Designed miniproteins, single chains, continued (4). Designs and how they scored, part 20

Each design is a single chain, and the fold is of that chain. pLDDT is the mean over its residues in the fold that is shown.

## One batch from the design tools (miniprotein)

Design m12658
Fold by ESMFold2-Fast:
Structure m12658 (fold): chain A 69 residues (1-69)
Amino acid sequence: PGPSRELPQEALQRLAKIGNIQHAVLDGDYESAKKLGKELGLDDEQVEALKDPAAVQEEAQRILAELER
């Protein structure tokens, strides 16, 4: 079975990390949030911005848009 209608594993991992960063920030676990953010190339300020659900949605849409290239 090939990834014919599945998101590439890399994109799924990035989307999962964005969600995990938001969860960690909302829980006050900034150490885990910053660690996950570095894996995505995000700085500490960008990680903190992910406390806003709108910012999470925009980042997820950006990741998905990169798949269409």
Scores: mean pLDDT 74

Design m12659
Fold by ESMFold2-Fast:
Structure m12659 (fold): chain A 58 residues (1-58)
Amino acid sequence: LYTYEITVTVTMKDGSVKVFKGVIEAESEEFARALAEHEASLFADVASDIKVEVKRIS
């Protein structure tokens, strides 16, 4: 397993910005990204932009 740092930046329709950071253990970056994108999708109806960044840290 590898450790990935996940950063989700949500720009809301009213112009406010929310940033979420987390650490996930996954077998691949693709798996880590899928988990982060699933979480980010909960904001899809209220967000004007959603940015997901995945970085392997170990």
Scores: mean pLDDT 80

Design m12660
Fold by ESMFold2-Fast:
Structure m12660 (fold): chain A 61 residues (1-61)
Amino acid sequence: MGEAYLAARAAGEAGDLDGAIAGYREAIAQTDDPEALTVLRANLANAERAKAEGTPYVGAR
């Protein structure tokens, strides 16, 4: 995966959920790999849920 994915993951782990959401959206827009898209969509959904519910972010490794 590209730089946008790594940046988004780091932002999420730091508690910057807005940065994580933006980064995952950029990574999704930049890839056409179905396997990568599955992982990116899962991480985006987790970041969006964490922001909406006020829960800690748990990223996929």
Scores: mean pLDDT 74

Design m12661
Fold by ESMFold2-Fast:
Structure m12661 (fold): chain A 72 residues (1-72)
Amino acid sequence: MAAEEAILAAFRADVEAFKATEFASEEELLAAVAELEERARATFAQLKDPELQQRLLELVGELQAHLATVYP
């Protein structure tokens, strides 16, 4: 439990860092998104608790909502 919560917390921190980042170009933004999507898939595979899996999907939803505002 605690280990999976730590994994989820690390991903949340990555998402918050991404949202706080000013990208100099569209290419840098897309590269950062691709890295976060890979980490989201790796994180989801490490989670066995359905509640934590749901919270990860909510974080991915927050990322997608943010992208819709900055890269429509």
Scores: mean pLDDT 78

Design m12662
Fold by ESMFold2-Fast:
Structure m12662 (fold): chain A 75 residues (1-75)
Amino acid sequence: MSIEEKILEILEKYKDKLTVKPAAGQTVEELLKRIAKELAKLVEAKDVERLKKMISLYFPKEVHDEIFEEVKKLL
């Protein structure tokens, strides 16, 4: 399983908590796949600061730390 696929599995647990809406013609699952791909690039780059910031853009404060700790395990 790729880093992108592992991140997608984590994000799907929080899909109902997304602060952003899908674009016109985009499903929630397609949006999560796009977010997972961007987060996977940051995990591969070991860019912890940008990873935390990116999570904060897409998810509410209540789940930021939970998502970050799960994704951080992939570093």
Scores: mean pLDDT 81

Design m12663
Fold by ESMFold2-Fast:
Structure m12663 (fold): chain A 107 residues (1-107)
Amino acid sequence: MIVEKVEKVLEEARAAGLRILQVEVSDDRFAILVGADPSDPRSQALVVLDKDGNLVAEGYGGDSPEARRALAFARELATLIQEARKKGPDEFEKVVELLRKAAEESR
């Protein structure tokens, strides 16, 4: 269920011209960077959640339409990864692998 939702969000982001640029996962936080262009901060947005799923930080490098859409997708993906964490280690690892693969494909 969560894996399927992540795959759908990734497809929608790609259709919107957005890429997963970076994913950082640790025991105490989750961070995701989404954008249209890895070399243009104006196209990028970052979301950071703590271990409890609370928003710690969010922002975008510019006020472009691409950055605003990137923020929306970053928020949605961050919410889904926290839902996967609550389901257990197996679901969490599958979602993390999907996001890391997407980030690698964006290089």
Scores: mean pLDDT 80

Design m12664
Fold by ESMFold2-Fast:
Parts: C-alpha cells; sequence; structure tokens
Structure m12664 (fold): chain A 64 residues (1-64)
C-alpha cells in the first residue's frame, strides 16, 4: 500500500540522514526513484522542499 511504502521510505531516509546528512539522504532517495522509473522528473522531485511531502509523493507515484 502507499502507507507501507511511505513507512519504508521514511525509515530508509532516517537511516541515510544519520549516516550522510539530510541533503545527501534526500538526493539518494531522488536518484533511486529516478533509476526505478519514477513518473516524476528530477526537477519536480527536487522542487519539493518538505521531506515528509517528498516521501508521500514518492510512495504514491513510484511503483517499483
Amino acid sequence: SDEERYEYLKRGYEELKKALGERAAKQLLIDEALSGGSTLSREELEAIKDVEELLRVLAKHVKL
């Protein structure tokens, strides 16, 4: 479900943030979404400044 994907992505983001910092964690999530066939462009994903909103968008629009 979208909620399960959101929770999975949020946990992944928090782990990456602890290891690499917020900016690098966000960029890695965007890179993974794009290589996985995201329907949204890099520009669209990077325009989302709120990380929680980004994770919700990825959970809904990236079916890998």
Scores: mean pLDDT 78

Design m12665
Fold by ESMFold2-Fast:
Order: structure tokens, then sequence, then C-alpha cells
Structure m12665 (fold): chain A 94 residues (1-94)
């Protein structure tokens, strides 16, 4: 199973959301929140949880600094793209 943690930061306010990588509605909700709150810093962490206790957990993190002139939709798209990239990189490390 792949789990995604998204951290959104704007003006000293931080939101952290953890959701399954296949939760498209949850991903869209988090991306929309990033746009609405005008998130300036975004960190996406994709974690692969292995069923075998002897295998290392794979973790991929992507950090983005978003410009002030970015539209809410552009911020939302940047978050979706970062989640997709982190999940695909985590899958490649399996």
Amino acid sequence: MIEVEVELEADGVRHRVTLPADDKEGIDAVASLAGRMRARRVRVTAKVIKENPDEKEVEVSIELDLPDDMTPEERAQAVRDAIEKAVEEAKKKL
C-alpha cells in the first residue's frame, strides 16, 4: 500500500493530511485546499508500507516553493503533480 502525506504551509499556518495514494477525491480536496489557502510551501511524502517485516519502507519526499503570483488552480495542479510524481518514484524503488 502507498500512503501520501501532504503538508501545506501559508503565512505561518500549516495543514497536514495523510491519505491513500489511490484516493482521487481526497487528493483533489487537498489540492483545492492548497489553492484556497494560497499555500507557499508544499511537502509531499509517499510511503510504501511493505507486508514483509524484513524489508525497508520506501519513502519519497518532494518539496515545492510556490510563487506568490500563482493562481489557486495552478497551486492545486502543482500539488496534484507533486503527489503523482512522489507516488511514481516510490513505485520505482520497489
Scores: mean pLDDT 81

Design m12666
Fold by ESMFold2-Fast:
Structure m12666 (fold): chain A 65 residues (1-65)
Amino acid sequence: DIVKEVVSEILGVEPVKDDDNLFKDLGADGGLLRLIVNKLRERGLNLTVSDIINNPTVKGIIDSL
């Protein structure tokens, strides 16, 4: 799963679960969020920082695509 791989790589956490909240459970901040968005875009996913803020779980991000 591209989203889980990117989140794991950028935040340095394993495993990453569907219900994990990027901010509350995984400790992401605004800078890390930008890196995640940029990496997902490099992988061909069309999303924005606002998409993740509005859908802050791994499953929420996947469902927003």
Scores: mean pLDDT 81

Design m12667
Fold by ESMFold2-Fast:
Structure m12667 (fold): chain A 68 residues (1-68)
Amino acid sequence: SAAEEAAKAAGEAIQKGADDLRAQTGQEPELKVIKLDKTTGEVEITAGDLKVIVKVDLMAGKVEVIRE
């Protein structure tokens, strides 16, 4: 289903964000859940001065990745 695909894509985006930050900074990333409900989620991944935010909307089937 679209919701299952979005959940999988969000998990993959979180893993990739963490892997990218670890590679770029040499530091273990910190994961912080900013929002989590039945249909939406937002996770912030930080390492050093770098940040990746992953947002998921299961009802819309959307995953958004923001890099700072």
Scores: mean pLDDT 84

Design m12668
Fold by ESMFold2-Fast:
Structure m12668 (fold): chain A 64 residues (1-64)
Amino acid sequence: SELEKLAAAGGAAGTAARKAVEQGGDPAKMTAEGRAEGDRVVGRARAGDIVAEAEYTLEEALAG
C-alpha cells in the first residue's frame, strides 16, 4: 500500500516503487522493519519534509 502511494506520488522513489510492483514485488512481503521505516519516511515526505531520505531508503530496500 505505501509502495503504491509512493508510485502515485512520483519522483525517483515513486519510479522505484512502481518498478518493484510491476516486477511482481508484493508490498506485503516486505520485512516488517523495512515496511515500518518506509511508512515513516512516506509520512514525512507527504509533509514536504525529508523527501531525499525517502528516495535513498526505498532504493536501498528494493536493491537489497
Scores: mean pLDDT 55

Design m12669
Fold by ESMFold2-Fast:
Structure m12669 (fold): chain A 96 residues (1-96)
Amino acid sequence: MNEEEREVLFAEAEATMYLIKAIISLHEGLRLRDTDPQRAIEAFQDAIRYAEKAIELAKEAMEKYGPHPGLESIRKDAEELLKEAQALLDEVQARL
């Protein structure tokens, strides 16, 4: 129990870090989309990569340790961000 709790905590911390990086990259893309579309594309691609990593880490931890509310929340938030970043990437690319 104590060892599993520690492993879950570390997995949550790592997945949260990637989710935060994804959020920062998404906001950077939104800031740049009208003034520097090429840099906005790069930022949205970074947001996608970080969100995918957060999803992978949360899923891997839940496969090993079972369902956990914190990991499930991170997975859902990362999946929503991934969908938004993909839509924004498509929108900016269509304007080129």
Scores: mean pLDDT 89

Design m12670
Fold by ESMFold2-Fast:
Structure m12670 (fold): chain A 96 residues (1-96)
Amino acid sequence: KSLEELVKELIEILKKALEKAKEELKKKKNEELEKAVEYLEKAIKYAEKYLETGSKEDLKKAIEYAKEAAGYLEEAGLTDEAKEVALAAKEIEEKL
């Protein structure tokens, strides 16, 4: 797969994780979920910015925020979502 295709897949995975995290956050307050939402939104922003600009620095920020989000998702018990985000970020990082 091309780097652009991997970034598009990362955005889809991040958006699904964000939807799940927001849904769980509505059921109960959880500081780790609040942090996961924050970092997922930042990761999506910079990944989408990369698709507009081609900036490798924006992509590096997207990967860094995605890794932070995966950590908080894992701490919040969203282990499947955490794993998908972490794997997608790793695939992109290996092509940088």
Scores: mean pLDDT 89

Design m12671
Fold by ESMFold2-Fast:
Structure m12671 (fold): chain A 56 residues (1-56)
Amino acid sequence: DHSARARRLIDEIRALAEQAGLTLELEGFDLSRADEDDVRALGALLDSLRSYVQRQ
């Protein structure tokens, strides 16, 4: 379920961003219609945040 995966990724992104002291705008995602491309994009964003936090 792409919608469930997108929601989990957004939750992880928000948690990591809060830990890093960052503010992110994620209000544009319609999670009920999330597809594989949305999941891939969110995964890439999460990986970028992890890399950023690791460098700090």
Scores: mean pLDDT 73

Design m12672
Fold by ESMFold2-Fast:
Structure m12672 (fold): chain A 73 residues (1-73)
Amino acid sequence: SQIDELIAEANFYIKSKDFTGAEEKLKEAESLVTPENKFKLANAYVDLGNAYEKEKQYNKAIAAYEKAIELYN
């Protein structure tokens, strides 16, 4: 699905530390989110938060984790 491709692209950007690219792809995925795929998107935001935390970008990590929490509810 399109959302699965966007999440895969975001994960590639996270791995390469292109966090701006990752955020753009996750925002596109968020526009396509459904109840069936919201937990998959939430997990992607957790991965982004973990990546920001490793780079000590704590405010950006918190924002990513907050997005994940919203999607898990």
Scores: mean pLDDT 89

Design m12673
Fold by ESMFold2-Fast:
Structure m12673 (fold): chain A 84 residues (1-84)
Amino acid sequence: KKEILEAVKEQVKDEPEEVKKLIIAMTESELAALTDPELLERIRKLVKEGKSPYEIFSELLKEAVDRGLERSEERREELEELLE
């Protein structure tokens, strides 16, 4: 967690304050809320590839949306099976 956060901070250090705050907050939220190794590896890979903060944010947002949709879909199917 610490290494990923420091890598993200280094990547965004020259960005506008608002963008930097957004990327860091998003990264901290994902690490704290989901503890998902896939998201951690994705952040690491994007930082290693020299992605811009906007690109990193976009990828994290896309992952969160995709996971939200998948969980919503799985939850719906589970409820439908119970109410068969």
Scores: mean pLDDT 60

Design m12674
Fold by ESMFold2-Fast:
Structure m12674 (fold): chain A 90 residues (1-90)
Amino acid sequence: SDAEEAERWRALAADPSTDVAAVAAEVLRREGLDVTPEEVRSISFEEAIALAKEALATGSLDRRQKIAAALLQALVAQGKHAEEIQKALE
């Protein structure tokens, strides 16, 4: 069922062994943005933080800023760099 698929997806997305770039790309595809895991991996962690800070400061959200936000959200969901991301975006 759709509910069982959604539950399986949430469990997979939260699993630290799951490829974070694949999680971010799938979230963006479900939001109507055609993004590959390779495109997500093209953005470094440092660049993702910088893009997210710029988006917060300007109120804009271009394609690269959307990819950066999805990557950082996927990392936090997996418990990766969560404290660093939270402090950087305060």
Scores: mean pLDDT 82

Design m12675
Fold by ESMFold2-Fast:
Structure m12675 (fold): chain A 62 residues (1-62)
Amino acid sequence: ALEEALAPHTPEEKETIRAVADALRIIGDEVPKMLELIREGKFDEAEELAKKANERALSTFK
């Protein structure tokens, strides 16, 4: 479980790990959409979606 994985870490490290987990969830939601756009040959749309997903993921590291 996530809480067990966090046990050996400092409070600062726990906050970083949670931010990373949130970023991964954002990316995970967008990856299937990007793959579908690529499959349809919509490479420009896939690239734009990737940029927006990356921006949202980075916002978790405030």
Scores: mean pLDDT 71

Design m12676
Fold by ESMFold2-Fast:
Structure m12676 (fold): chain A 79 residues (1-79)
Amino acid sequence: DIRKELEEWQKKGMEKVLAGVKTPEEAERIAFSGEVLALQGRHKEAARYFRKAAEVLKEVDPERAAELEAKAEEAAKKA
């Protein structure tokens, strides 16, 4: 099924980008990318970006992490 293969390739690309995010600065960059993806209607990808950013920031800025988790939930509901 060609559609399942394309979805798998897209998912792998996103997972590689997110796997590289380890610092608070990188987390804020992907949070910004998530905002752009949400504006483009790509809510599923936006939710993943927000969730990864929150995960990285949870120990250094738990308030910001909570905000990003809320954004991820909103994006997931729209997907």
Scores: mean pLDDT 78

Design m12677
Fold by ESMFold2-Fast:
Structure m12677 (fold): chain A 113 residues (1-113)
Amino acid sequence: MEEERIREKAREQARAVDSLNLAGARPLDPRFEDALVEGIVDGLVEAGKTLNVDLEDPLSRRVLQRLAERVGREFTPESSFEEVQRIADEAGVKVVRDPLTQEALARVDAGRA
Protein backbone atom coordinates (compact mmCIF):
# COMPACT_ATOMS: atom_id res chain seq x y z
CA MET A 1 0.00 0.00 0.00
CA GLU A 2 1.28 3.50 -0.78
CA GLU A 3 0.58 4.64 2.79
CA GLU A 4 3.03 2.03 4.11
CA ARG A 5 5.66 3.30 1.68
CA ILE A 6 5.14 6.90 2.84
CA ARG A 7 5.45 5.77 6.49
CA GLU A 8 8.66 3.85 5.78
CA LYS A 9 10.15 6.88 4.00
CA ALA A 10 9.26 9.11 6.97
CA ARG A 11 10.99 6.75 9.42
CA GLU A 12 14.07 6.58 7.19
CA GLN A 13 14.34 10.37 7.05
CA ALA A 14 13.90 10.63 10.84
CA ARG A 15 16.78 8.18 11.36
CA ALA A 16 19.01 10.20 9.00
CA VAL A 17 18.35 13.41 10.97
CA ASP A 18 18.89 11.56 14.29
CA SER A 19 22.59 11.35 13.35
CA LEU A 20 22.68 15.18 13.75
CA ASN A 21 25.09 15.59 10.86
CA LEU A 22 24.20 19.18 10.04
CA ALA A 23 27.64 19.94 8.56
CA GLY A 24 27.03 19.29 4.86
CA ALA A 25 23.56 17.84 5.53
CA ARG A 26 21.35 16.95 2.57
CA PRO A 27 18.01 18.76 2.04
CA LEU A 28 15.15 17.10 3.91
CA ASP A 29 11.53 16.62 2.90
CA PRO A 30 9.80 19.92 3.83
CA ARG A 31 6.89 18.05 5.45
CA PHE A 32 9.25 16.66 8.12
CA GLU A 33 11.80 19.47 8.31
CA ASP A 34 9.83 21.73 10.69
CA ALA A 35 9.05 18.89 13.12
CA LEU A 36 12.62 17.55 12.99
CA VAL A 37 14.12 21.01 13.50
CA GLU A 38 11.92 21.53 16.58
CA GLY A 39 12.92 18.11 17.91
CA ILE A 40 16.62 18.79 17.33
CA VAL A 41 16.44 22.20 19.06
CA ASP A 42 14.48 20.77 22.03
CA GLY A 43 17.02 17.96 22.45
CA LEU A 44 19.98 20.33 22.19
CA VAL A 45 18.61 22.86 24.71
CA GLU A 46 17.41 20.19 27.17
CA ALA A 47 20.69 18.22 27.15
CA GLY A 48 23.19 21.06 26.57
CA LYS A 49 24.63 19.19 23.59
CA THR A 50 27.29 20.13 21.04
CA LEU A 51 26.03 20.96 17.53
CA ASN A 52 28.16 20.80 14.38
CA VAL A 53 26.90 23.27 11.76
CA ASP A 54 27.56 24.67 8.30
CA LEU A 55 26.31 28.25 7.97
CA GLU A 56 25.72 27.81 4.22
CA ASP A 57 23.48 24.78 4.78
CA PRO A 58 19.70 25.53 4.88
CA LEU A 59 19.01 22.95 7.61
CA SER A 60 21.84 24.28 9.80
CA ARG A 61 20.53 27.84 9.41
CA ARG A 62 16.99 26.72 10.26
CA VAL A 63 18.15 24.95 13.44
CA LEU A 64 20.14 28.07 14.42
CA GLN A 65 17.14 30.33 13.72
CA ARG A 66 14.94 28.22 16.04
CA LEU A 67 17.67 28.11 18.68
CA ALA A 68 17.97 31.91 18.54
CA GLU A 69 14.18 32.28 18.97
CA ARG A 70 14.33 30.06 22.07
CA VAL A 71 16.79 32.47 23.79
CA GLY A 72 15.19 35.70 22.54
CA ARG A 73 17.91 36.39 19.96
CA GLU A 74 17.79 36.87 16.19
CA PHE A 75 19.71 34.82 13.63
CA THR A 76 19.86 36.07 10.04
CA PRO A 77 21.85 35.12 6.89
CA GLU A 78 24.18 38.02 7.79
CA SER A 79 25.00 36.58 11.24
CA SER A 80 28.64 35.60 11.77
CA PHE A 81 29.83 32.36 13.37
CA GLU A 82 30.76 34.42 16.46
CA GLU A 83 27.12 35.52 16.74
CA VAL A 84 26.06 31.87 16.34
CA GLN A 85 28.38 30.88 19.21
CA ARG A 86 26.82 33.58 21.46
CA ILE A 87 23.29 32.35 20.66
CA ALA A 88 24.27 28.73 21.33
CA ASP A 89 26.08 29.63 24.58
CA GLU A 90 22.99 31.45 25.89
CA ALA A 91 20.92 28.33 25.06
CA GLY A 92 23.42 26.06 26.84
CA VAL A 93 24.52 24.50 23.54
CA LYS A 94 28.06 24.41 22.10
CA VAL A 95 28.47 24.94 18.34
CA VAL A 96 31.50 23.67 16.35
CA ARG A 97 32.60 23.03 12.76
CA ASP A 98 34.42 19.72 13.30
CA PRO A 99 33.62 16.41 11.54
CA LEU A 100 35.17 14.36 14.37
CA THR A 101 32.89 16.00 16.94
CA GLN A 102 29.92 15.29 14.65
CA GLU A 103 30.89 11.59 14.53
CA ALA A 104 31.10 11.52 18.34
CA LEU A 105 27.65 13.17 18.63
CA ALA A 106 26.17 10.60 16.23
CA ARG A 107 27.55 7.76 18.39
CA VAL A 108 26.06 9.26 21.56
CA ASP A 109 22.66 9.76 19.90
CA ALA A 110 22.66 6.20 18.48
CA GLY A 111 23.47 4.79 21.93
CA ARG A 112 20.59 6.62 23.65
CA ALA A 113 17.70 4.26 24.50
Scores: mean pLDDT 60

Design m12678
Fold by ESMFold2-Fast:
Structure m12678 (fold): chain A 94 residues (1-94)
Amino acid sequence: MKEEAEKAVEEGLEEAQKLTDEATELTERLREGEPTEELRERLRELEKRAEELRKRTLELIKKYGDYADPTKLSALAIETVGAVANVEIGRRLL
């Protein structure tokens, strides 16, 4: 149980980092030029992934709160909020 909880939290942290990196790259491209349909489509995909991550993070906290490391759960919550915020910044540039 504890090992399963830790693995799920680590997977969530990895996805949050990937979303933050991809959203940051997209935001830089949007600042340098006119938004293309390709950039708008990539943003829609990141928005879907951010929503999925948010739902998974809330479920993981509810399911594994008593089993997972509270420091890692806190990190997952913070990183999830950060990833969602970075995607929202990209949306504001459209």
Scores: mean pLDDT 81

Design m12679
Fold by ESMFold2-Fast:
Structure m12679 (fold): chain A 95 residues (1-95)
Amino acid sequence: SMLEQQLRDAVHILHDYFGYSQREIAELLGLSVGTVSRYLSQPPALSEETLRRLHEWLLAEARRKLLPGESERDTAAEILGTMLKLGVDLRRYLG
């Protein structure tokens, strides 16, 4: 499904670009650790270039919304989590 593809892409970004552990990703996305591990063993649906652009966009959006003392990484992850919960296509804001 489209949602499963987006969850797989989000798992890859959180792990490979943001450096979250499988357990931390499971907690962030409301998934089992086994599901996170399965998604990481599969290729992402988005190209590596698109994942890189999404990572850069998430950090830029986090910086715009960042309050003093907040982590850019954790703020970016919260934005990604919100996009997934609302069913927003991860490519929507990539120019």
Scores: mean pLDDT 86

Design m12680
Fold by ESMFold2-Fast:
Structure m12680 (fold): chain A 99 residues (1-99)
Amino acid sequence: SMELLKKIEELEFEVEVLEGMYRISVGVGDVTGDEKFKLEQLEKFLRKFEEKLKEAERLLEEAKKEGDEEAVKRAEEVIKRIKELIEEIRREIKEIKEG
């Protein structure tokens, strides 16, 4: 449906903005060598992306229920992107905590 596609497009935009903010915030930690600040930003963005993943998974279930193939495809792509970002963040947190 157009309403469901609009919600997915809105989530796509929110994820893109959040990724930009994440990369800037973590980059500041890298440039300054402030590992504590970098870790705090990584943990903050991990929580935010986990929330966006739940939203994306809900929209995917709605898209599958409606039989909207375009909405399913777009929701799956957003889920894939969020999962890749979560994995990247988890890896960076591990590297800081474990050396």
Scores: mean pLDDT 89

Design m12681
Fold by ESMFold2-Fast:
Structure m12681 (fold): chain A 75 residues (1-75)
Amino acid sequence: LEEELREATKRAVQALKAAGHPELADETALVVNRLAKEGRYEEALRVSREVLQAVEAGDIEKARKIVEEARKKLE
């Protein structure tokens, strides 16, 4: 789980940076790291994978929405 999470998060962050959205990449890493710190590894992995899929599909607004909703659960 931890290795899968690290790889998925790295791919999502790099994809967002390559797409020109470094701020969203930083927010994604922050949210995923906070979920992992709380022991919510499966949720963190889901967020990373869904963000990567949205970015690869060219749907940056969907990626942003995924990160925003995950962040709300951590506030």
Scores: mean pLDDT 84

Design m12682
Fold by ESMFold2-Fast:
Formats: C-alpha cells, sequence, structure tokens
Structure m12682 (fold): chain A 71 residues (1-71)
C-alpha cells in the first residue's frame, strides 16, 4: 500500500460518506476506487469482519490499514 492510495481512500471516504460511516460493502467500493486490488480490498474487508464490525469510521479504517501493512 502506498501513502497516495491511503490519501485517496480517505478523500473518497470524506466525499462519499460525510456522515463518517461506511458499511463493509461500501468500504470495498472505496478501496477499489482508491486503487487497491480486489485481493487487497478483500483482505481488508476480512479484517473488518473478524472484528465483528458491520461498518467502519475513518479512524478505524486508518488503524486497519496500519495493521494490514505491518503484518
Amino acid sequence: ITSEQGKKLFELFEKEHPDGKASVEELKELLLKAGFSEEEANKIVEMVKERGLEEVDIDTLEKLLVEYVTQ
């Protein structure tokens, strides 16, 4: 994951989800729009599901991305 992909993801999140919440399905769409591959998007979505979450906010997403790149 590049810092540019992360920046684009957060910009899209703020623009498309001004309420600060995205469902797991919406998160997958945002990841793909930000330039993540289908495989990368599916892995991040799996991490959300493993935490028992049905939706994510921007802070949770940031933590998940850090976890994904440090594994």
Scores: mean pLDDT 79

Design m12683
Fold by ESMFold2-Fast:
Structure m12683 (fold): chain A 120 residues (1-120)
Amino acid sequence: MSREEILAEIEALAKRLFDLLQDMLAKVKAGTATKEEVEEKTKEIMEILERIRELVESVATPADEPLLREMDEIIEELKKIFEEMIENYEDKEKLAELVERAIDLASRFLELAGAILERS
């Protein structure tokens, strides 16, 4: 895959990631989020994060190992947050707090991805 193709795919995935998170936050705040919808959206978000991580690793150097490790730690934290969201889908306030934390972590994940891409 070319560098241009990698950048284009990451940009498309990043847009989809934030679209999913923002739609989930809006539905949670409106009280319209279902358990099934939370499960489906969090699954898609995890697939997007893993794909971005794979693409970033394909251009990374050994010097990027600490940033890749931080990205892996964010994926593990998001996995725990998504498990808590599914368990607490009826708790609107708790669910909204968890989605907002997921947005912050996703933003940090993309900052790390961008830093690696700028060096490669």
Scores: mean pLDDT 87

Design m12684
Fold by ESMFold2-Fast:
Structure m12684 (fold): chain A 66 residues (1-66)
Amino acid sequence: SFLEGLKEAFPSATDEELKEIEEKIKNGDIEGAVELVKKIAKKQGYSDEEIEVIGEAVRDAAKELS
C-alpha cells in the first residue's frame, strides 16, 4: 500500500507525519503531499537528487489513490 511504501522509505517518519500526507492526498492536494514528503526526506538527510526521485515516486503513487 501507499502508506506501507512511505513507512519503508521513511522508517523514522512519525504516524502524525504519515497521517498528514494521507489527509492531503484524500483532499486532492497531491502537490502538498509531495512537498511534505520532500521536507521529511530533507530533514532525514537525503540528498537533493534522492529527494527529487522520492517526490516523483510519491506523486505517481498518490495519483493512483486519488
Scores: mean pLDDT 77

Design m12685
Fold by ESMFold2-Fast:
Structure m12685 (fold): chain A 77 residues (1-77)
Amino acid sequence: MLSKEEQIEFLEKMKEALEKRDIEKFKEILREYGEKENDPRVKEYVEKLIKKLETMSEEERKKLIEGIEEQIKELKE
């Protein structure tokens, strides 16, 4: 039930946390985003991603940032 503007705000915050390598901040933002979304697919994605964060490589982190950037771009269309 997040607005397009709120979705962009969360994605921007997640991107910044990943760029700063603040994984704990990123997890907190993800949990908050998942709780506010009324989409079970988003909640499942958040849960899976949090579990993967402990083993996330530098390359996977960069790919995640790229994915977030692409999603922000799509939402701004």
Scores: mean pLDDT 76

Design m12686
Fold by ESMFold2-Fast:
Structure m12686 (fold): chain A 60 residues (1-60)
Amino acid sequence: MRVRVIPLDDVHGLLVVEEGDRAIATVSDPALLPQARRVLEELGYRDVREIDETTLEARK
C-alpha cells in the first residue's frame, strides 16, 4: 500500500491510496473532482470512475 498527497492548488490536496494496479483518490471538495481525475490520468491510470462526489477509483 502506498499513500500520498498530491497538491491540487495552494490549499487543497488529493489523497491517493495505491495498491497494485488500483488507486482510491479522495478530495475535500466535490468541485476538485475533475482536477483529481486529470491527476490520476497523468499518473497512468486509464479506468477512472466516480464512486461518490469526492471519491474516484482508478485502475491501470
Scores: mean pLDDT 81

Design m12687
Fold by ESMFold2-Fast:
Structure m12687 (fold): chain A 100 residues (1-100)
Amino acid sequence: SLVDELIDKAIEYAKKALEAIEQGNFEEAVRYAREMVLYMEGIAEQLGLTPEEKELLEKFRELVDRALDRIAAGQPLTEEEVKELKELIQKLLDFAEKRK
């Protein structure tokens, strides 16, 4: 189904983002995180999300947008921003996997 395809893509990009973080490729990690946001928003539109999941996705989108702005300005991500990015990806990955 379309929903299964959106979930599979969200999981795929989450795993790619986490791997990029592990390798220290933070710019690549943020690009994969942006793709994950788009697929998670697709899931939200099709299935709806709980209030907790909506808040988590909103925080993730806001962090990704800020990270993209920093990268565009030639500014590195802080260690705290990278840690928060990793934690949000892991939490949203868990929610996506539970929907499969």
Scores: mean pLDDT 86

Design m12688
Fold by ESMFold2-Fast:
Structure m12688 (fold): chain A 73 residues (1-73)
Amino acid sequence: MREELIATLEADRAGLRALAAAGRLDPELAARLVAAADETIAALRAAENEEELLAAVRAGLARLAAIHREYAA
């Protein structure tokens, strides 16, 4: 599960960078989303147990919700 989640986030991160490079995504928004993915990947890699793994996932979702609220204004 952890490895699958990390692989998904790494693929999403690469996709975001590609869209920004192609001019199809705002560079500032792309940078914020990539940073959120990097923080979530780091937290997932640091998790030593299931509780920490779930906390990392919840924190990642909270970061995405915060970015969404900021850019929806």
Scores: mean pLDDT 81

Design m12689
Fold by ESMFold2-Fast:
Order: structure tokens, then sequence, then C-alpha cells
Structure m12689 (fold): chain A 81 residues (1-81)
């Protein structure tokens, strides 16, 4: 059976993943808004956040981690347009 992609659930997943990865609230909000408008973009952003979180697992500098996650989200948003 096919599950429907709920834009609200997807936006929430993006917010949750972004916050866990250490993204800024601004980046998280922008990503979540795009996920509501374009579910495919939301999925791509989720994947990008997951990859960034894995790569940055050993990054102790929270400011560096935030910068890299924010850049990843911005690139994913731009690529989805």
Amino acid sequence: PAEFIDPEELARAVEEAGREAGASEEAVKKAAELAKEDPLAGVMILIAIGVAKTILKDEEDEEKRKEEVDKTIEKAIENAK
C-alpha cells in the first residue's frame, strides 16, 4: 500500500532532524516551510541533514557544526528550486 507524504509530518521531521544536527532555528524554519510547499524538496533536505550529521559527528566546535549544517540546508533548498 502507498503511504501519502504528509507535508506537515515532513516539515516536522525536517525541523527535528535540523535541530538534532545543530542547525540554527532560522535554517530549520526555512527548510520546514519549503518541505510544506514541496515534499520532494523536504525529503532531499532530510537526506542532506542526515549526511551532514554523520560527517560532523566528531566535530566538537558547535559553531562550526552549525555553520556546516546551515550551509547544507541552504544548498539543499537552492537545489530544490
Scores: mean pLDDT 77

Design m12690
Fold by ESMFold2-Fast:
Structure m12690 (fold): chain A 103 residues (1-103)
Amino acid sequence: KSEAVALVVAARILSIGYEIDAELKEPGKNPEGLKKAAEILDQGAREAEEALRQGDVAGARVIIADAYEEAARVLLEEGAISKESAERAIERARRLRERALAE
């Protein structure tokens, strides 16, 4: 129960973090990139919640990790965040995936 809530909260916190970072560095730049990233994170959160409902905690973590990495790539490609911000997000996704695969 608590694990599902924690994963959803983490996905939403990361989404807010992307918006803040993009706004601080490039105010008003590429709202489409931010919307796409938010949709990717929302979809990942929903799929992770369904995996958790079925008892697949490892699958839920992989789903969230993939959503984080995809959102970071989209934001970088659209020019909404810096390369450094994207690299940090991708590294966070990698750690989350590694933790999932370690049980």
Scores: mean pLDDT 65

Design m12691
Fold by ESMFold2-Fast:
Structure m12691 (fold): chain A 93 residues (1-93)
Amino acid sequence: KAEELVKEARDLKEEADRLAAEAERNAKKASPEVQVLYRTAAALARAAADLADEAIKVKDDVEKMEQLLEDGRRFLAGAKRLVEEGNKLMEAS
């Protein structure tokens, strides 16, 4: 189970790192109003990546790993929603 959670943490970190980079790139092209959404998304994605990294470090505590991954997935989901909202606003222009 711990090995499976480490894999989930690595996958979560990889996805979060990619989303943070995408949000940062989109922020540079966005209007100031939409830029706030992308920058907030990048911050949430980085928080998710940090939680995933912490989960890998506490690999001997399965319960703590599961809690950190659950929190990380919630932050990543929030980041995805903000990127989607920002993209819709940019396309509507």
Scores: mean pLDDT 85

Design m12692
Fold by ESMFold2-Fast:
Structure m12692 (fold): chain A 85 residues (1-85)
Amino acid sequence: MEKRELVLEALRRTRKLLLEHGSDLAKSIGLVLRAIGLEYDILTNPSIPEEEMVERTKEILRAALEVISDPEAQEELRKLLEELE
């Protein structure tokens, strides 16, 4: 999978996990909006460096781990982070 498609998939999955399992509604919504904004940037700006795209995605996933307490959802997020390495 190319890195761009991999990060878009990670952001989409993270948004779903935040909506289903987020323990703090305000923080979870804020992270969903951050994920949507990054997806928009990736889709509309072909000049985004791969390293920047990956790092910004990892920041959102790490923040999502702080508001998701479900063990299965946390494991999915950790696997997505590993795939981005």
Scores: mean pLDDT 85

